# Designs tried in a protein design run: designed miniproteins, single chains. Part 31

Each design is a single chain, and the fold is of that chain. pLDDT is the mean over its residues in the fold that is shown.

## One batch from the design tools (miniprotein)

Design m1121
Fold by ESMFold2-Fast:
Structure m1121 (fold): chain A 59 residues (1-59)
Amino acid sequence: DNLKKALEYLEKAREAARAGDVETAFRYAQEAVKYAKEAGIEAESLEELEKKVREALEK
């Protein structure tokens, strides 16, 4: 499920950012954007993307 993968990568990006690993956080964020796009979701920010992905999963 592309939406579930997008959320998983967003969570990994957040964890990496919290640990101070900015490079890894950006890589996970890129994967999240890729999976979200494949599911038909686009956003101007990672925060908006996470909101849209969560809303799509919940309905």
Scores: mean pLDDT 79

Design m1122
Fold by ESMFold2-Fast:
Structure m1122 (fold): chain A 98 residues (1-98)
Amino acid sequence: SAAAAREAQVRALLGEALGHLAEARNALADGDYEAAARHAREAARALAEADALEPNPHLREARRHAERAAEAAAAGDAEAAQRHLDEAIAHLGRAVEA
């Protein structure tokens, strides 16, 4: 059904976002700020697509934090990038009732 297809697409996008947030955290730990910023931006994109299909305030907050994590990583601010990645992961968890 169309509803089942949408639910499957949202789940796939949330999994993609989580994967990119994890890769951003790994890159940040390795001091690879360019990779951290790229992965955080890809997470923000997946979160935006998920929110467009199934609007959720926690997905919007997760996206906002992923975007801020990318900006902080690009600026070399590892502490701010880590805080925003953690907030993005927390909001994503709330969106999936975790």
Scores: mean pLDDT 91

Design m1123
Fold by ESMFold2-Fast:
Structure m1123 (fold): chain A 96 residues (1-96)
Amino acid sequence: MKAAIGVVAPTDEEALKAAQYAVSVAGGEARLIRPGVAVVLTDATFEQAIEAAKRASKVGHAAAAVDENGNVYIVGTGSLVEKNQAIAAAIRELKA
């Protein structure tokens, strides 16, 4: 996979819904990795992953796009903790 989108939301249902919005933009597969945290793994470009993260952020609290080159984009109205969780989850799943 070339990129990952990490999503944080208050509930598993909202996290998966936000991840589904990301999939609608960038393709790939969505996984719930822990309560309130989902990741989408995709072969999309970083630019497409950014657009996916923006779409996901309309439902979730935080969304992060990361790529295999170490580029990171973060968006959302959530806390710094939620934003860091989205980034960390995306990096972890992309490297797995």
Scores: mean pLDDT 86

Design m1124
Fold by ESMFold2-Fast:
Structure m1124 (fold): chain A 62 residues (1-62)
Amino acid sequence: SAAEAAALAAALRAAGASAGLAQTMWGHYVKSGATDEAMRAAAEAAAKGDIAAAGRLGQQGS
């Protein structure tokens, strides 16, 4: 969702990612078919400053 994308982008920015990087990662989550649970886990990882884990979790979708 757009709200979910905005929340994830904000969390990634807080962790030090650029706005462009955050949007690109959200695009990959959607394209990979990431579940809502996977996107939530990615947002939680980003909120903890773990951008690498956020990227990995976003790719758990088929």
Scores: mean pLDDT 67

Design m1125
Fold by ESMFold2-Fast:
Structure m1125 (fold): chain A 69 residues (1-69)
Amino acid sequence: SPEEQRERAVRLAESATPEGVDELARFLQSPDPEVQEAARRALGRLVTDPSAPKEVRQKAAELLSQTPA
């Protein structure tokens, strides 16, 4: 459900894994605008999270640079 996908996006930002960024990329392709917005917020949090691995932050930043607002 969209609610479960939005909660999943929050958890993916908390776990901060490269695989999580790939899952968020799929959420950006969701037909649900609330799921797309949750994915953008999760990616933004990863980019600015100093505790996230550099690889994850760079991957999230690259994905956001390719995604329309």
Scores: mean pLDDT 81

Design m1126
Fold by ESMFold2-Fast:
Structure m1126 (fold): chain A 76 residues (1-76)
Amino acid sequence: EAAERAARAAEEGTLRGGPGEGARAAEEAAREAGASELTAELAGGAAATAAAMALAAGADREEAARAAGRAAAGAT
């Protein structure tokens, strides 16, 4: 499912390269799973925003990655 793939990609991407990488990975995964271009963009944006907000609040990278995954799934 697109939401599950976007969530996994967002989490793995954020762990590897931070919010921007998580966003790119989520968008790509959602698109490859058959989501519309708009849905893929929303998944990536949600992932990046959630990860950035978590980091700004003092969360570590793993916590930010989990936040990115949840946000990407919810937006998809």
Scores: mean pLDDT 84

Design m1127
Fold by ESMFold2-Fast:
Structure m1127 (fold): chain A 96 residues (1-96)
Amino acid sequence: SREERLRQIARRILETLEKMKEAVEKGDLDAVRKHLDEYVRLQEEAARILFGELDPATLEANRQRAEMLVQLAKEDPEGALALLDYEIERVRAFLA
């Protein structure tokens, strides 16, 4: 079902965010970028299921937020971890 596909994507998003958090904790910026690219890809898959396609402006805003996270991981790892924890809890709330 559509609901089952969305829950599968949400679980993969959660796994990706947890891996990204581990990469930030280790200072592995290449791994942060890799997991971030997967995160954006999974968000786009969810958007196609929910809406057929998201407005390009919304997708661009999501990409800009993602790029900000990479910069924060480099300049303020504690701030990056706080944002990741917020997103992890948001996804967990969706799955509950």
Scores: mean pLDDT 84

Design m1128
Fold by ESMFold2-Fast:
Structure m1128 (fold): chain A 83 residues (1-83)
Amino acid sequence: EIKELIEKFKKEVEKLIEEVSKLDKSFAEHMRKAVEEALKEIEELLKTKKEEEIKKLIQLELDIFESLARMHKRVVELEKERE
């Protein structure tokens, strides 16, 4: 069910935001706003797109946020090593 995927997306992204917030609260707030925009896009697309296409978009959005969180954590770690 699409609602289950959306709830899973919310839970996974919230975990990522919490992890990032421990390192950089400002960046975590930017991620939170980006997630809110992504959820609005998904809700609008649910009115016009096939469920299978929306499932792929949800997975792509999750992959993007996971990559963004990993890249930011790496940057913060590199900054600490440089100092």
Scores: mean pLDDT 79

Design m1129
Fold by ESMFold2-Fast:
Structure m1129 (fold): chain A 72 residues (1-72)
Amino acid sequence: MLSEEEIYEGLNEIERLAEEGRLEEARELAAELAEKAPEIAELAEQMANAESGLEIQILAGVIQLELAVKRL
């Protein structure tokens, strides 16, 4: 099970890979995140199946927003 900080680190790395055009690596990391973080698994699996870097970035932003709302 990943901590929230580890989830944020994973999301930041996925976004970085997507921005660099490294979409296969971004999708692989998203799949690992889905396996290790059940609370965001559905959205992380959507990232793992995303067709574009923009879609990955949007989904990562949604996950970050959901985690932020949980802290409030």
Scores: mean pLDDT 82

Design m1130
Fold by ESMFold2-Fast:
Structure m1130 (fold): chain A 75 residues (1-75)
Amino acid sequence: MENKIKELEKEMDELVARSRELQKEIETARKNGDKEKYKELLKELFDVGVEMISKAVDLQILRNELKKKEEELKK
């Protein structure tokens, strides 16, 4: 279980890095008045955001299950 958490955390870090890159590109496109590029990048950011939410939920579930098992061992 802990190994799966670490793998998901690594995947999340990669998605966070991609999100930050896209945000910089969005700001550049906005400053340049490139409306089509801006729309494209917003769609990509939305897709990355959806994947991040999905992985964050999976991480929270796994972390809660791990914590629950640790609490059961203490009682």
Scores: mean pLDDT 81

Design m1131
Fold by ESMFold2-Fast:
Structure m1131 (fold): chain A 71 residues (1-71)
Amino acid sequence: PLSGLAALLLALLRAGASAREIAEALGISQRTASEIRRYILTGDRSGLSAEAKAILANLGPDAERIRAELA
């Protein structure tokens, strides 16, 4: 089972949510939401801010689980 944050993020991405919608739902900046969305959808880790890296670290293995669920 995913953490609550990871489950919410997965549901938003499955629904095709924009970076703005993810930012509003998670209470984070639109920039950070855009970076996390890009990483999860594409695997691209380049240019991640410290804030995005911290959130991905907090997701831990759930970040990979979300990517696997969307593949």
Scores: mean pLDDT 82

Design m1132
Fold by ESMFold2-Fast:
Structure m1132 (fold): chain A 66 residues (1-66)
Amino acid sequence: MDEEIERGLILIEAAVLKRMAENLPDEETRKKVLELVDKAIQAANDGNVEEARKYLEEARKLLDES
């Protein structure tokens, strides 16, 4: 896959997770999810797509537990 396309898909997923986090009643969990999403966006912009995916996976796990 083209790295630019892969980065774009990661950014789209990050935006979706951010929107989901806005609906979380627990402020602490919401903050952790948003921090992980921001780290994923930063990693993707730096070209570290594997690292970005790991942060998104951590964010998804926290959302699943919420």
Scores: mean pLDDT 80

Design m1133
Fold by ESMFold2-Fast:
Structure m1133 (fold): chain A 81 residues (1-81)
Amino acid sequence: DVAEKQKKVALGIIAKKKDPSISLETIAEYVGVTKESFSNSVKTAPSVEEIIDMLEEVYDMSREEIEKEVEELIEELKKKQ
């Protein structure tokens, strides 16, 4: 599902911006995209606030839900490194 993958990419970008120590490879593998594609997505991404606004509007997520999913994602990705 393209929408589900786009949501994961958005959450992954927020995670990378909040914790730059997480490798691009690790996040790309989790999301199911190539490192090159994910790297480009991070470089061309809008601000974290704009991504959060998009997730709230398009996926009907609360800010609290987004922040919780990002924090859980960061913890999981760090365990894989």
Scores: mean pLDDT 82

Design m1134
Fold by ESMFold2-Fast:
Structure m1134 (fold): chain A 55 residues (1-55)
Amino acid sequence: MLEELEKLAKEAEKDGYPELAKRIQRILDTVKKNPLVNPETALEAAKKMYEIYKK
């Protein structure tokens, strides 16, 4: 799960969305530091943001 978040952040950066990549990285950091945060929910939120930025 954390690996998928990191991969998504790198893909966002490659696609030319550095601000999106930074936001996904912040989500990843939050998941790593707070064990109460659901990593699946975080990944879904990151994917939704990526889809919005694609258009």
Scores: mean pLDDT 78

Design m1135
Fold by ESMFold2-Fast:
Structure m1135 (fold): chain A 61 residues (1-61)
Amino acid sequence: GSSAHEKLLKLIGEILRIIGELEDIDLQIKKYGSTPELEAKKKELKERLKKLKEEMRNLEL
């Protein structure tokens, strides 16, 4: 139904947003060096991304 399609689009949007945040963190690390806070946030975002990709896979299969 329409709800499943809307949920898929929302998941894609969240995944793209997290990818953008990860790219911003990588750019900050490249320009200013790594900090424990940036590394922790990067790890947290990667874990969230993994979970969202798994949810997306479950909706398609």
Scores: mean pLDDT 81

Design m1136
Fold by ESMFold2-Fast:
Structure m1136 (fold): chain A 74 residues (1-74)
Amino acid sequence: MLSEEEVQEIIDRARGLVEQILNSDLPNEEKVEKLKKMLAEIDEVLKNYELTEEQRKKLEELKKEIEKIIKELS
């Protein structure tokens, strides 16, 4: 099981990476590919770890935020 601290670190790191990707001079296609990779990593955490209901909700909210950004860039 992941700790609350480990889940928060995953979320904080992911949000930081999203901001870096969005602020980069990369083509939108490359930004989308990087964001899709992040979604896959979040899905692996959701599938492979025993999470509390609150931890799951936070990661699912992050996933939805990234999915919305991908849709806006596509």
Scores: mean pLDDT 82

Design m1137
Fold by ESMFold2-Fast:
Structure m1137 (fold): chain A 61 residues (1-61)
Amino acid sequence: MSDEELLEAAKRALEAAKAATTRAQALSVIHESQHILDLATSEEAKELAQEAIEAAQRALE
């Protein structure tokens, strides 16, 4: 993935985290966002991925 693709993926992950209504959806967002954090080199993508993880964790039981 390019940095642009990772940034778009991070934005999508944050939106998915906010829309998560099930534990499975929240876990999927955490997994995807962690992968983005591991690959991303831009601070913006890393910050959005971390926000997605935090939002998804709040949706967990």
Scores: mean pLDDT 80

Design m1138
Fold by ESMFold2-Fast:
Structure m1138 (fold): chain A 109 residues (1-109)
Amino acid sequence: SIFEELIEERIEELVEKLKELGVPGSMEETEELLEKALKIAKEEVKAQNLPAGVQADLFEALEEAKEKILEYLKEKGLSYKAENPEKEEEMIKAITEALKKIAALLLLK
């Protein structure tokens, strides 16, 4: 499927950014970064004051995007953490953008 290929491409782009910004960490530390990014993405969606049904669909797509990223990382044995708060903010921003891009692809599927 073209959408599955596009989703994998977005995850691969994120992995390259996490590799550049972060250092090897535990899967638990990586999951914490994903949860922080998901929370930010959901708050940004809430700020748009969309109809409740549209917001619910976007939240579900963002949660599914997080699960797809996490599954890819686990399958590849990849896990990252930030060395400092500045790098953590950059990593969270990169993950938040990836979540939004993947969620958009999931909604088109």
Scores: mean pLDDT 89

Design m1139
Fold by ESMFold2-Fast:
Structure m1139 (fold): chain A 67 residues (1-67)
Amino acid sequence: MSKEELEVELMIGVAMIAAAVAKRLGEPLADKAIEKVKEAEEALKKGDLDKARKLAEEALKIAREAL
């Protein structure tokens, strides 16, 4: 994997964990964070690293707001 791809994968992983924790706690924004994580995973699967990175960053921001 490229360094950029690995960084995006790690960011998606962190966002996923944060979103899962927020979901467990019943936070209203958790579902939106999970949705963005899935969108980032799909973008990464298609090879769109720029889109995947932006979606992963959005997921992290939403997850942070949910917690």
Scores: mean pLDDT 80

Design m1140
Fold by ESMFold2-Fast:
Structure m1140 (fold): chain A 76 residues (1-76)
Amino acid sequence: TAAETLRKIAAGAEALAKAGMPDRSVIQMAIREVEEAARDGKIPEEVAKEVIERIRKSPNAAEVVRILLETAERLE
């Protein structure tokens, strides 16, 4: 489901942040993964666009993870 896809992206972002990846790099990677998931039909394009806009404005990796998980909960 779209919710499961977003949770997987969130888990990946959290793992990279814990491994010491800079916040900017985590943000850019999360955006790319959401774009690819939408391209593959795993996430509706409107949902992906909304999530990407929120992630772009995020100050850090923790907020990126929060946005992804909150969106996943809203889709259920």
Scores: mean pLDDT 85

Design m1141
Fold by ESMFold2-Fast:
Structure m1141 (fold): chain A 60 residues (1-60)
Amino acid sequence: SELEKLRQELRDKIVELAGKTLEYINALLNGDEETAAKYFEEMKRLQKEIDELRKKINEL
């Protein structure tokens, strides 16, 4: 169903966000400011996508 597909996409994006968050923290601990900034921007993008997807699921 469409709902099941959306839930799977939501799960996948949450897992991706968790991975990017870990990479962001690792970059900060290593003093890699450029890599940290890159992952932070990716995290913000994923959070917006997650929020939009949650809204779409709630409207079904």
Scores: mean pLDDT 88

Design m1142
Fold by ESMFold2-Fast:
Structure m1142 (fold): chain A 59 residues (1-59)
Amino acid sequence: MTPEEIRKKLIEAGLDEETADLVLRQAEELGNPKSVLEALKEQADEKTRKALEEIIKEL
């Protein structure tokens, strides 16, 4: 999955553009988008968590 695809899916999951860009930047710096998204999932509501699980599954 490309960074652009991750960004689009995060926004579709209910994150604002600024938060999606921040998450993508952190994932790029750490070289592990899956870990960053799993950490975000723990803090998310049920709807957003389900969307994040689908994104993680595609990584």
Scores: mean pLDDT 75

Design m1143
Fold by ESMFold2-Fast:
Structure m1143 (fold): chain A 85 residues (1-85)
Amino acid sequence: MMSKEEAEEEVKKLLEEIEELIKKLEELIKKKDLEGALKVLEEIDKLLKKIAEIMKEYELPEELVERLKELVARLQELGEELARL
């Protein structure tokens, strides 16, 4: 069983990985690479599911929750851009 500190550290790492994947997704959308963009979205979804699993067992600091909300909002915007391709 993870400690609260270990859970926070894991979520921070997952959020950083999602941020890098979002940058890659933006580049693929600009290139109109639909197949590549969908693969990156699948990878992001897997990481978001890991964060959701941790959040079921651990109460995260407000700062991490706000960061997650900001990334989810950005992903929704990018999903709309991808749908226009």
Scores: mean pLDDT 84

Design m1144
Fold by ESMFold2-Fast:
Structure m1144 (fold): chain A 70 residues (1-70)
Amino acid sequence: MRTFTVEAEVKTDSEKLTAIGSDGRLSQATTARKGEKAKATLVGADSIEKAILTSREQGVVEEKEVVDVP
């Protein structure tokens, strides 16, 4: 199991960000103030290859590959 964090700047105070793993695993939704970076943490199984950070307002806002742990 690995954990990875994706971050994006929030465009509105009520924007809700969710990270989605390549295996369909979802993070808990997170919010932050406008102009702050919101952090979504995905606790992954070893099968997760990438995470996609999304919101209702922006759609896909960040995509991060999972680096294999040595």
Scores: mean pLDDT 62

Design m1145
Fold by ESMFold2-Fast:
Structure m1145 (fold): chain A 79 residues (1-79)
Amino acid sequence: NMEKAAKKAHEQIKKGADPTEVFSQLIDDIPEALAASSGVTSPEEAEEAIKRVEEIVREALKDYPETLKLFEEVVEQNR
């Protein structure tokens, strides 16, 4: 379902939806990303969990370069 979630995110971005909301929903729609974000027990683990979520989302969006570029911009702005 990762490919379906990525396509949905791409279509919402094309329709002018808020990127932050779209990417939050994309993480929720990808079980591996949701699991990576929920196993955090310390600040150090939070940093590693964020990196794992980012890698999963980048892999999901690799076929949608425009949406992936927007995701990278959102990630950079929220560091």
Scores: mean pLDDT 76

Design m1146
Fold by ESMFold2-Fast:
Structure m1146 (fold): chain A 65 residues (1-65)
Amino acid sequence: SKEKGLEAGRLREELIRAGLSSDEAFRKVEEVFGKPSPELRKILQEIADKLREIGDEFEEEIRAR
């Protein structure tokens, strides 16, 4: 579900903040929530791509000022 996907994303962010690498955090999230279905993985990738786009636009706007 989208709710479980968001919860998994939050756990990943918390683990990264705790000092884990992206790969280690991802592996631990898979251990807790299981491997996402292909459809859920696609949705999570689309969300991640959108967040990256927003972050890049925000950084470009700050650099332009």
Scores: mean pLDDT 67

Design m1147
Fold by ESMFold2-Fast:
Structure m1147 (fold): chain A 82 residues (1-82)
Amino acid sequence: APAFPGPTRLLTAAQAAEIKALDPEAPLVAGDPGLASATDAELLEIARQRAELLELAKENSGRKGAVYYTAAGILGAALDFA
């Protein structure tokens, strides 16, 4: 099954919002090495999630927009490394 172990999350917008709602200090880990083993299909799904997060970041303001932008940045950095 397509899954990535470790602390780096393949964050949906809902997951990013949930993390900050439950724990504003919760770390968003950048650059999960597990993505280096991802299949092309998994990388395409991550790219789609990143695009959606960037769109949500543009539509939201303040802290919520920053959280979405940060999550998109994490996914983008991981994709660039892969």
Scores: mean pLDDT 53

Design m1148
Fold by ESMFold2-Fast:
Structure m1148 (fold): chain A 78 residues (1-78)
Amino acid sequence: SAVARLRELEERARAGDKEAAAELGDIYEKQADALEAAGDYKGAAEQYREAARYYRLAGDEEKAAEAEAKAEELEKLA
């Protein structure tokens, strides 16, 4: 199931698997983009925050900063 896959990736990311962390970042960012397009700015901001957390665990500070900036702007719209 999708839930089991996300759980597995989360456990791997916490254990230092940067590839799993990067994949989780991408998954959360894609979900955030979809919520933003649907006008759910609070939901999108939450998912961008999760994407940023996982991008940091992956060592991708640029993508993490970009995701956090998007979350901050969307939070102002709520």
Scores: mean pLDDT 87

Design m1149
Fold by ESMFold2-Fast:
Structure m1149 (fold): chain A 62 residues (1-62)
Amino acid sequence: SLLDRARALAAEGLALLRAGRVEEGERKMTEAYILLSEAGEDEEAAAVGREGRALAQEALTG
């Protein structure tokens, strides 16, 4: 389903960001955000987006 694909991408993106693979993680997070929003899961999309941005910021400036 669209939601299953979106959640898989979000999980993969967050894992990549935690591993310091910022460019790849951000690509997957962007795709996940778009798909979650298309599925009408706006709260989940916003939460995933905030977590992704926080992890990317930490990786780049920490």
Scores: mean pLDDT 83

Design m1150
Fold by ESMFold2-Fast:
Structure m1150 (fold): chain A 64 residues (1-64)
Amino acid sequence: MSWKEVIRQQAEIARRLLSPEGREELDRLLEETLKKLDAAKTQEEIEQIQLEFQSRVQEILGRN
């Protein structure tokens, strides 16, 4: 499975637990994260992007 697929699946699961406002915030985060993944040149960059995405998703969930 690609990192983009993993990120999309994590976003889909989180969306089910969020308010409409939280879903909009998550959608913006997903767009940003996918663009960062497209620009990433190393495995280390991909791992950092993935960890940042997970942390920010938890913050969004904690506010909803």
Scores: mean pLDDT 81

Design m1151
Fold by ESMFold2-Fast:
Structure m1151 (fold): chain A 74 residues (1-74)
Amino acid sequence: AAKALGEIGDERAVEPLIKLLQHEDWAVRNVAALALGKIGSEKAIEPLKKLLQSEDKEVAETAALALERIELVK
């Protein structure tokens, strides 16, 4: 349900969090993925799908959980 271009608050959080998904620290990537899942933004789907390609099992698992949360709210 995130096709609206008017929710600046959540959109501002989504953009920085997407950047954190590229952080070298896996723990930072994990908290970013969890936060994106809680926000439920459709904009996070593609970045989270790319994160599933990560070699870090914890990060990939968190990304999968976040994607399921976004799809479940839909």
Scores: mean pLDDT 72

Design m1152
Fold by ESMFold2-Fast:
Structure m1152 (fold): chain A 61 residues (1-61)
Amino acid sequence: KEEEVRERLRELYEEKGRITEEDLREIAKELGVSFSTVSRLADEEGLSVTGEEAIAAYLAA
């Protein structure tokens, strides 16, 4: 499932030019993985996540 998350993150970034907290939440919900997992994978792919709340949620995991 992690590889599928990485694919969705790359697709959204290519389409929108950015990743938002809402994008991470939607991917987590759709693929049945935790928000912290999606956030970690976005960091590993070198994608910038906008939103202070997204970072706070990741740190709370």
Scores: mean pLDDT 70

Design m1153
Fold by ESMFold2-Fast:
Structure m1153 (fold): chain A 75 residues (1-75)
Amino acid sequence: MKTIYRVNVEIVNNPELGKEVQKEVDEEVKRLAEKYGEVSAEDAGTLANRIILEKMKKEGLKEVQVVFTTEKIVE
């Protein structure tokens, strides 16, 4: 049995950016789950951080306030 973890991302000072990051994280977690059958909380968290950093770089943002929560989706 393989376990899939999801990271919920909220950007307190930019909720619209938070929604965009969440969508991209969810899509990539789904791809990893389909390919490998499991996604660890660490893998999901690393992915979320990478997406946030890329968005910050593109938007010229120097600071974001981020809340992460992890959720077990599959067993």
Scores: mean pLDDT 75

Design m1154
Fold by ESMFold2-Fast:
Structure m1154 (fold): chain A 60 residues (1-60)
Amino acid sequence: MEKLRELAEELGLSQEEIDYIVETAKVNLEAALSLLAAELADRTGLPFEEALERVRKLYE
């Protein structure tokens, strides 16, 4: 949970968005990682698949 919160804060997400991702992770971790990957892709211009791989590696 802390790693997801830290990454979301680093990406500049609002507290509401961070709380939503953390709550999502409690019931579906892959969905939470996909939400973070979409935000990373949007902010950096990375393809979604590359952003998702990066998020998964950081969370491992």
Scores: mean pLDDT 79

Design m1155
Fold by ESMFold2-Fast:
Structure m1155 (fold): chain A 69 residues (1-69)
Amino acid sequence: ARAVLELAVGAAYAVLKGKLSREEAVALLSQITGLPEEVAARLLDEAARVIREAGGDVEAALRRMLERA
């Protein structure tokens, strides 16, 4: 779902900026989306990778993830 990808990208960006720990971001993703923590962690790690590929552009990263889904 689009909302899950938006949340994952936002959480990954917050981790990259030092506003959330990876553990906090995984817990929040799991709680809000209902995904198992292992799945939430993989989604978070993928979102962080795509943000890096987009040069830190969160909007471009979200578009890329939506195109790949």
Scores: mean pLDDT 81

Design m1156
Fold by ESMFold2-Fast:
Structure m1156 (fold): chain A 86 residues (1-86)
Amino acid sequence: MKEVEELLREAERLLEEAEELIERAKKEEDEEKKKELLEEARRLAEEAKRLAMEALRKSEDLELILRAIGLILRAIGLLFDIELLE
């Protein structure tokens, strides 16, 4: 349980950081800097997805399973947003 909760917390933190980078990229006028922000956001979103999938695999509690699924879907949504902005 503690390990799963730590994976979920880390995934949430990475997704929040990725969302902030995407918002910065939307406001960035320099195409090179925008690409760097989107590349970093992609790395964070993919790592968050990986951690949430690991939490899902290790969890037997319905509440934690649903939370992990929510984070996976959020990460997929951010990856789609990044693809559309590139």
Scores: mean pLDDT 86

Design m1157
Fold by ESMFold2-Fast:
Structure m1157 (fold): chain A 60 residues (1-60)
Amino acid sequence: PLSPEEQLSNKISDLVSEYNKALEAGDEETAEELRKQIDELIAKLGPVRRKQLEDILKKS
């Protein structure tokens, strides 16, 4: 089974995918909601994991 940190990272990746879909659809309300969820989940990660996810988000 995945660790809690791995589950959290996977959830963030899924939310980033949904966020990009909302942006492509022009759904700013959904995109804003998803962005807030992503930021909250990133804040729950340790400094090293947070840095890794920031790098992934910049490439997405």
Scores: mean pLDDT 75

Design m1158
Fold by ESMFold2-Fast:
Structure m1158 (fold): chain A 75 residues (1-75)
Amino acid sequence: MEELREGLLEAAKAGDIDKVRELAYQLALSIPGVDEETARMLANTAARLVKEGIDPEAVVEALETSARNIAEMNA
């Protein structure tokens, strides 16, 4: 989880949209209660926010918060 978070942050800082989508998907899936469809949706949102120039740290925090909230709803 920590390594995925760091990798995602670095990819976002580099503007590597394909890597952001890949790592965001893996990070979201690592959270118990997040399914593949939800992880794909969250990964696409993270990639879009990076394209729009949103701060990389804020994108990562938004992804983690959304994934945890969805996991809690499924619990």
Scores: mean pLDDT 82

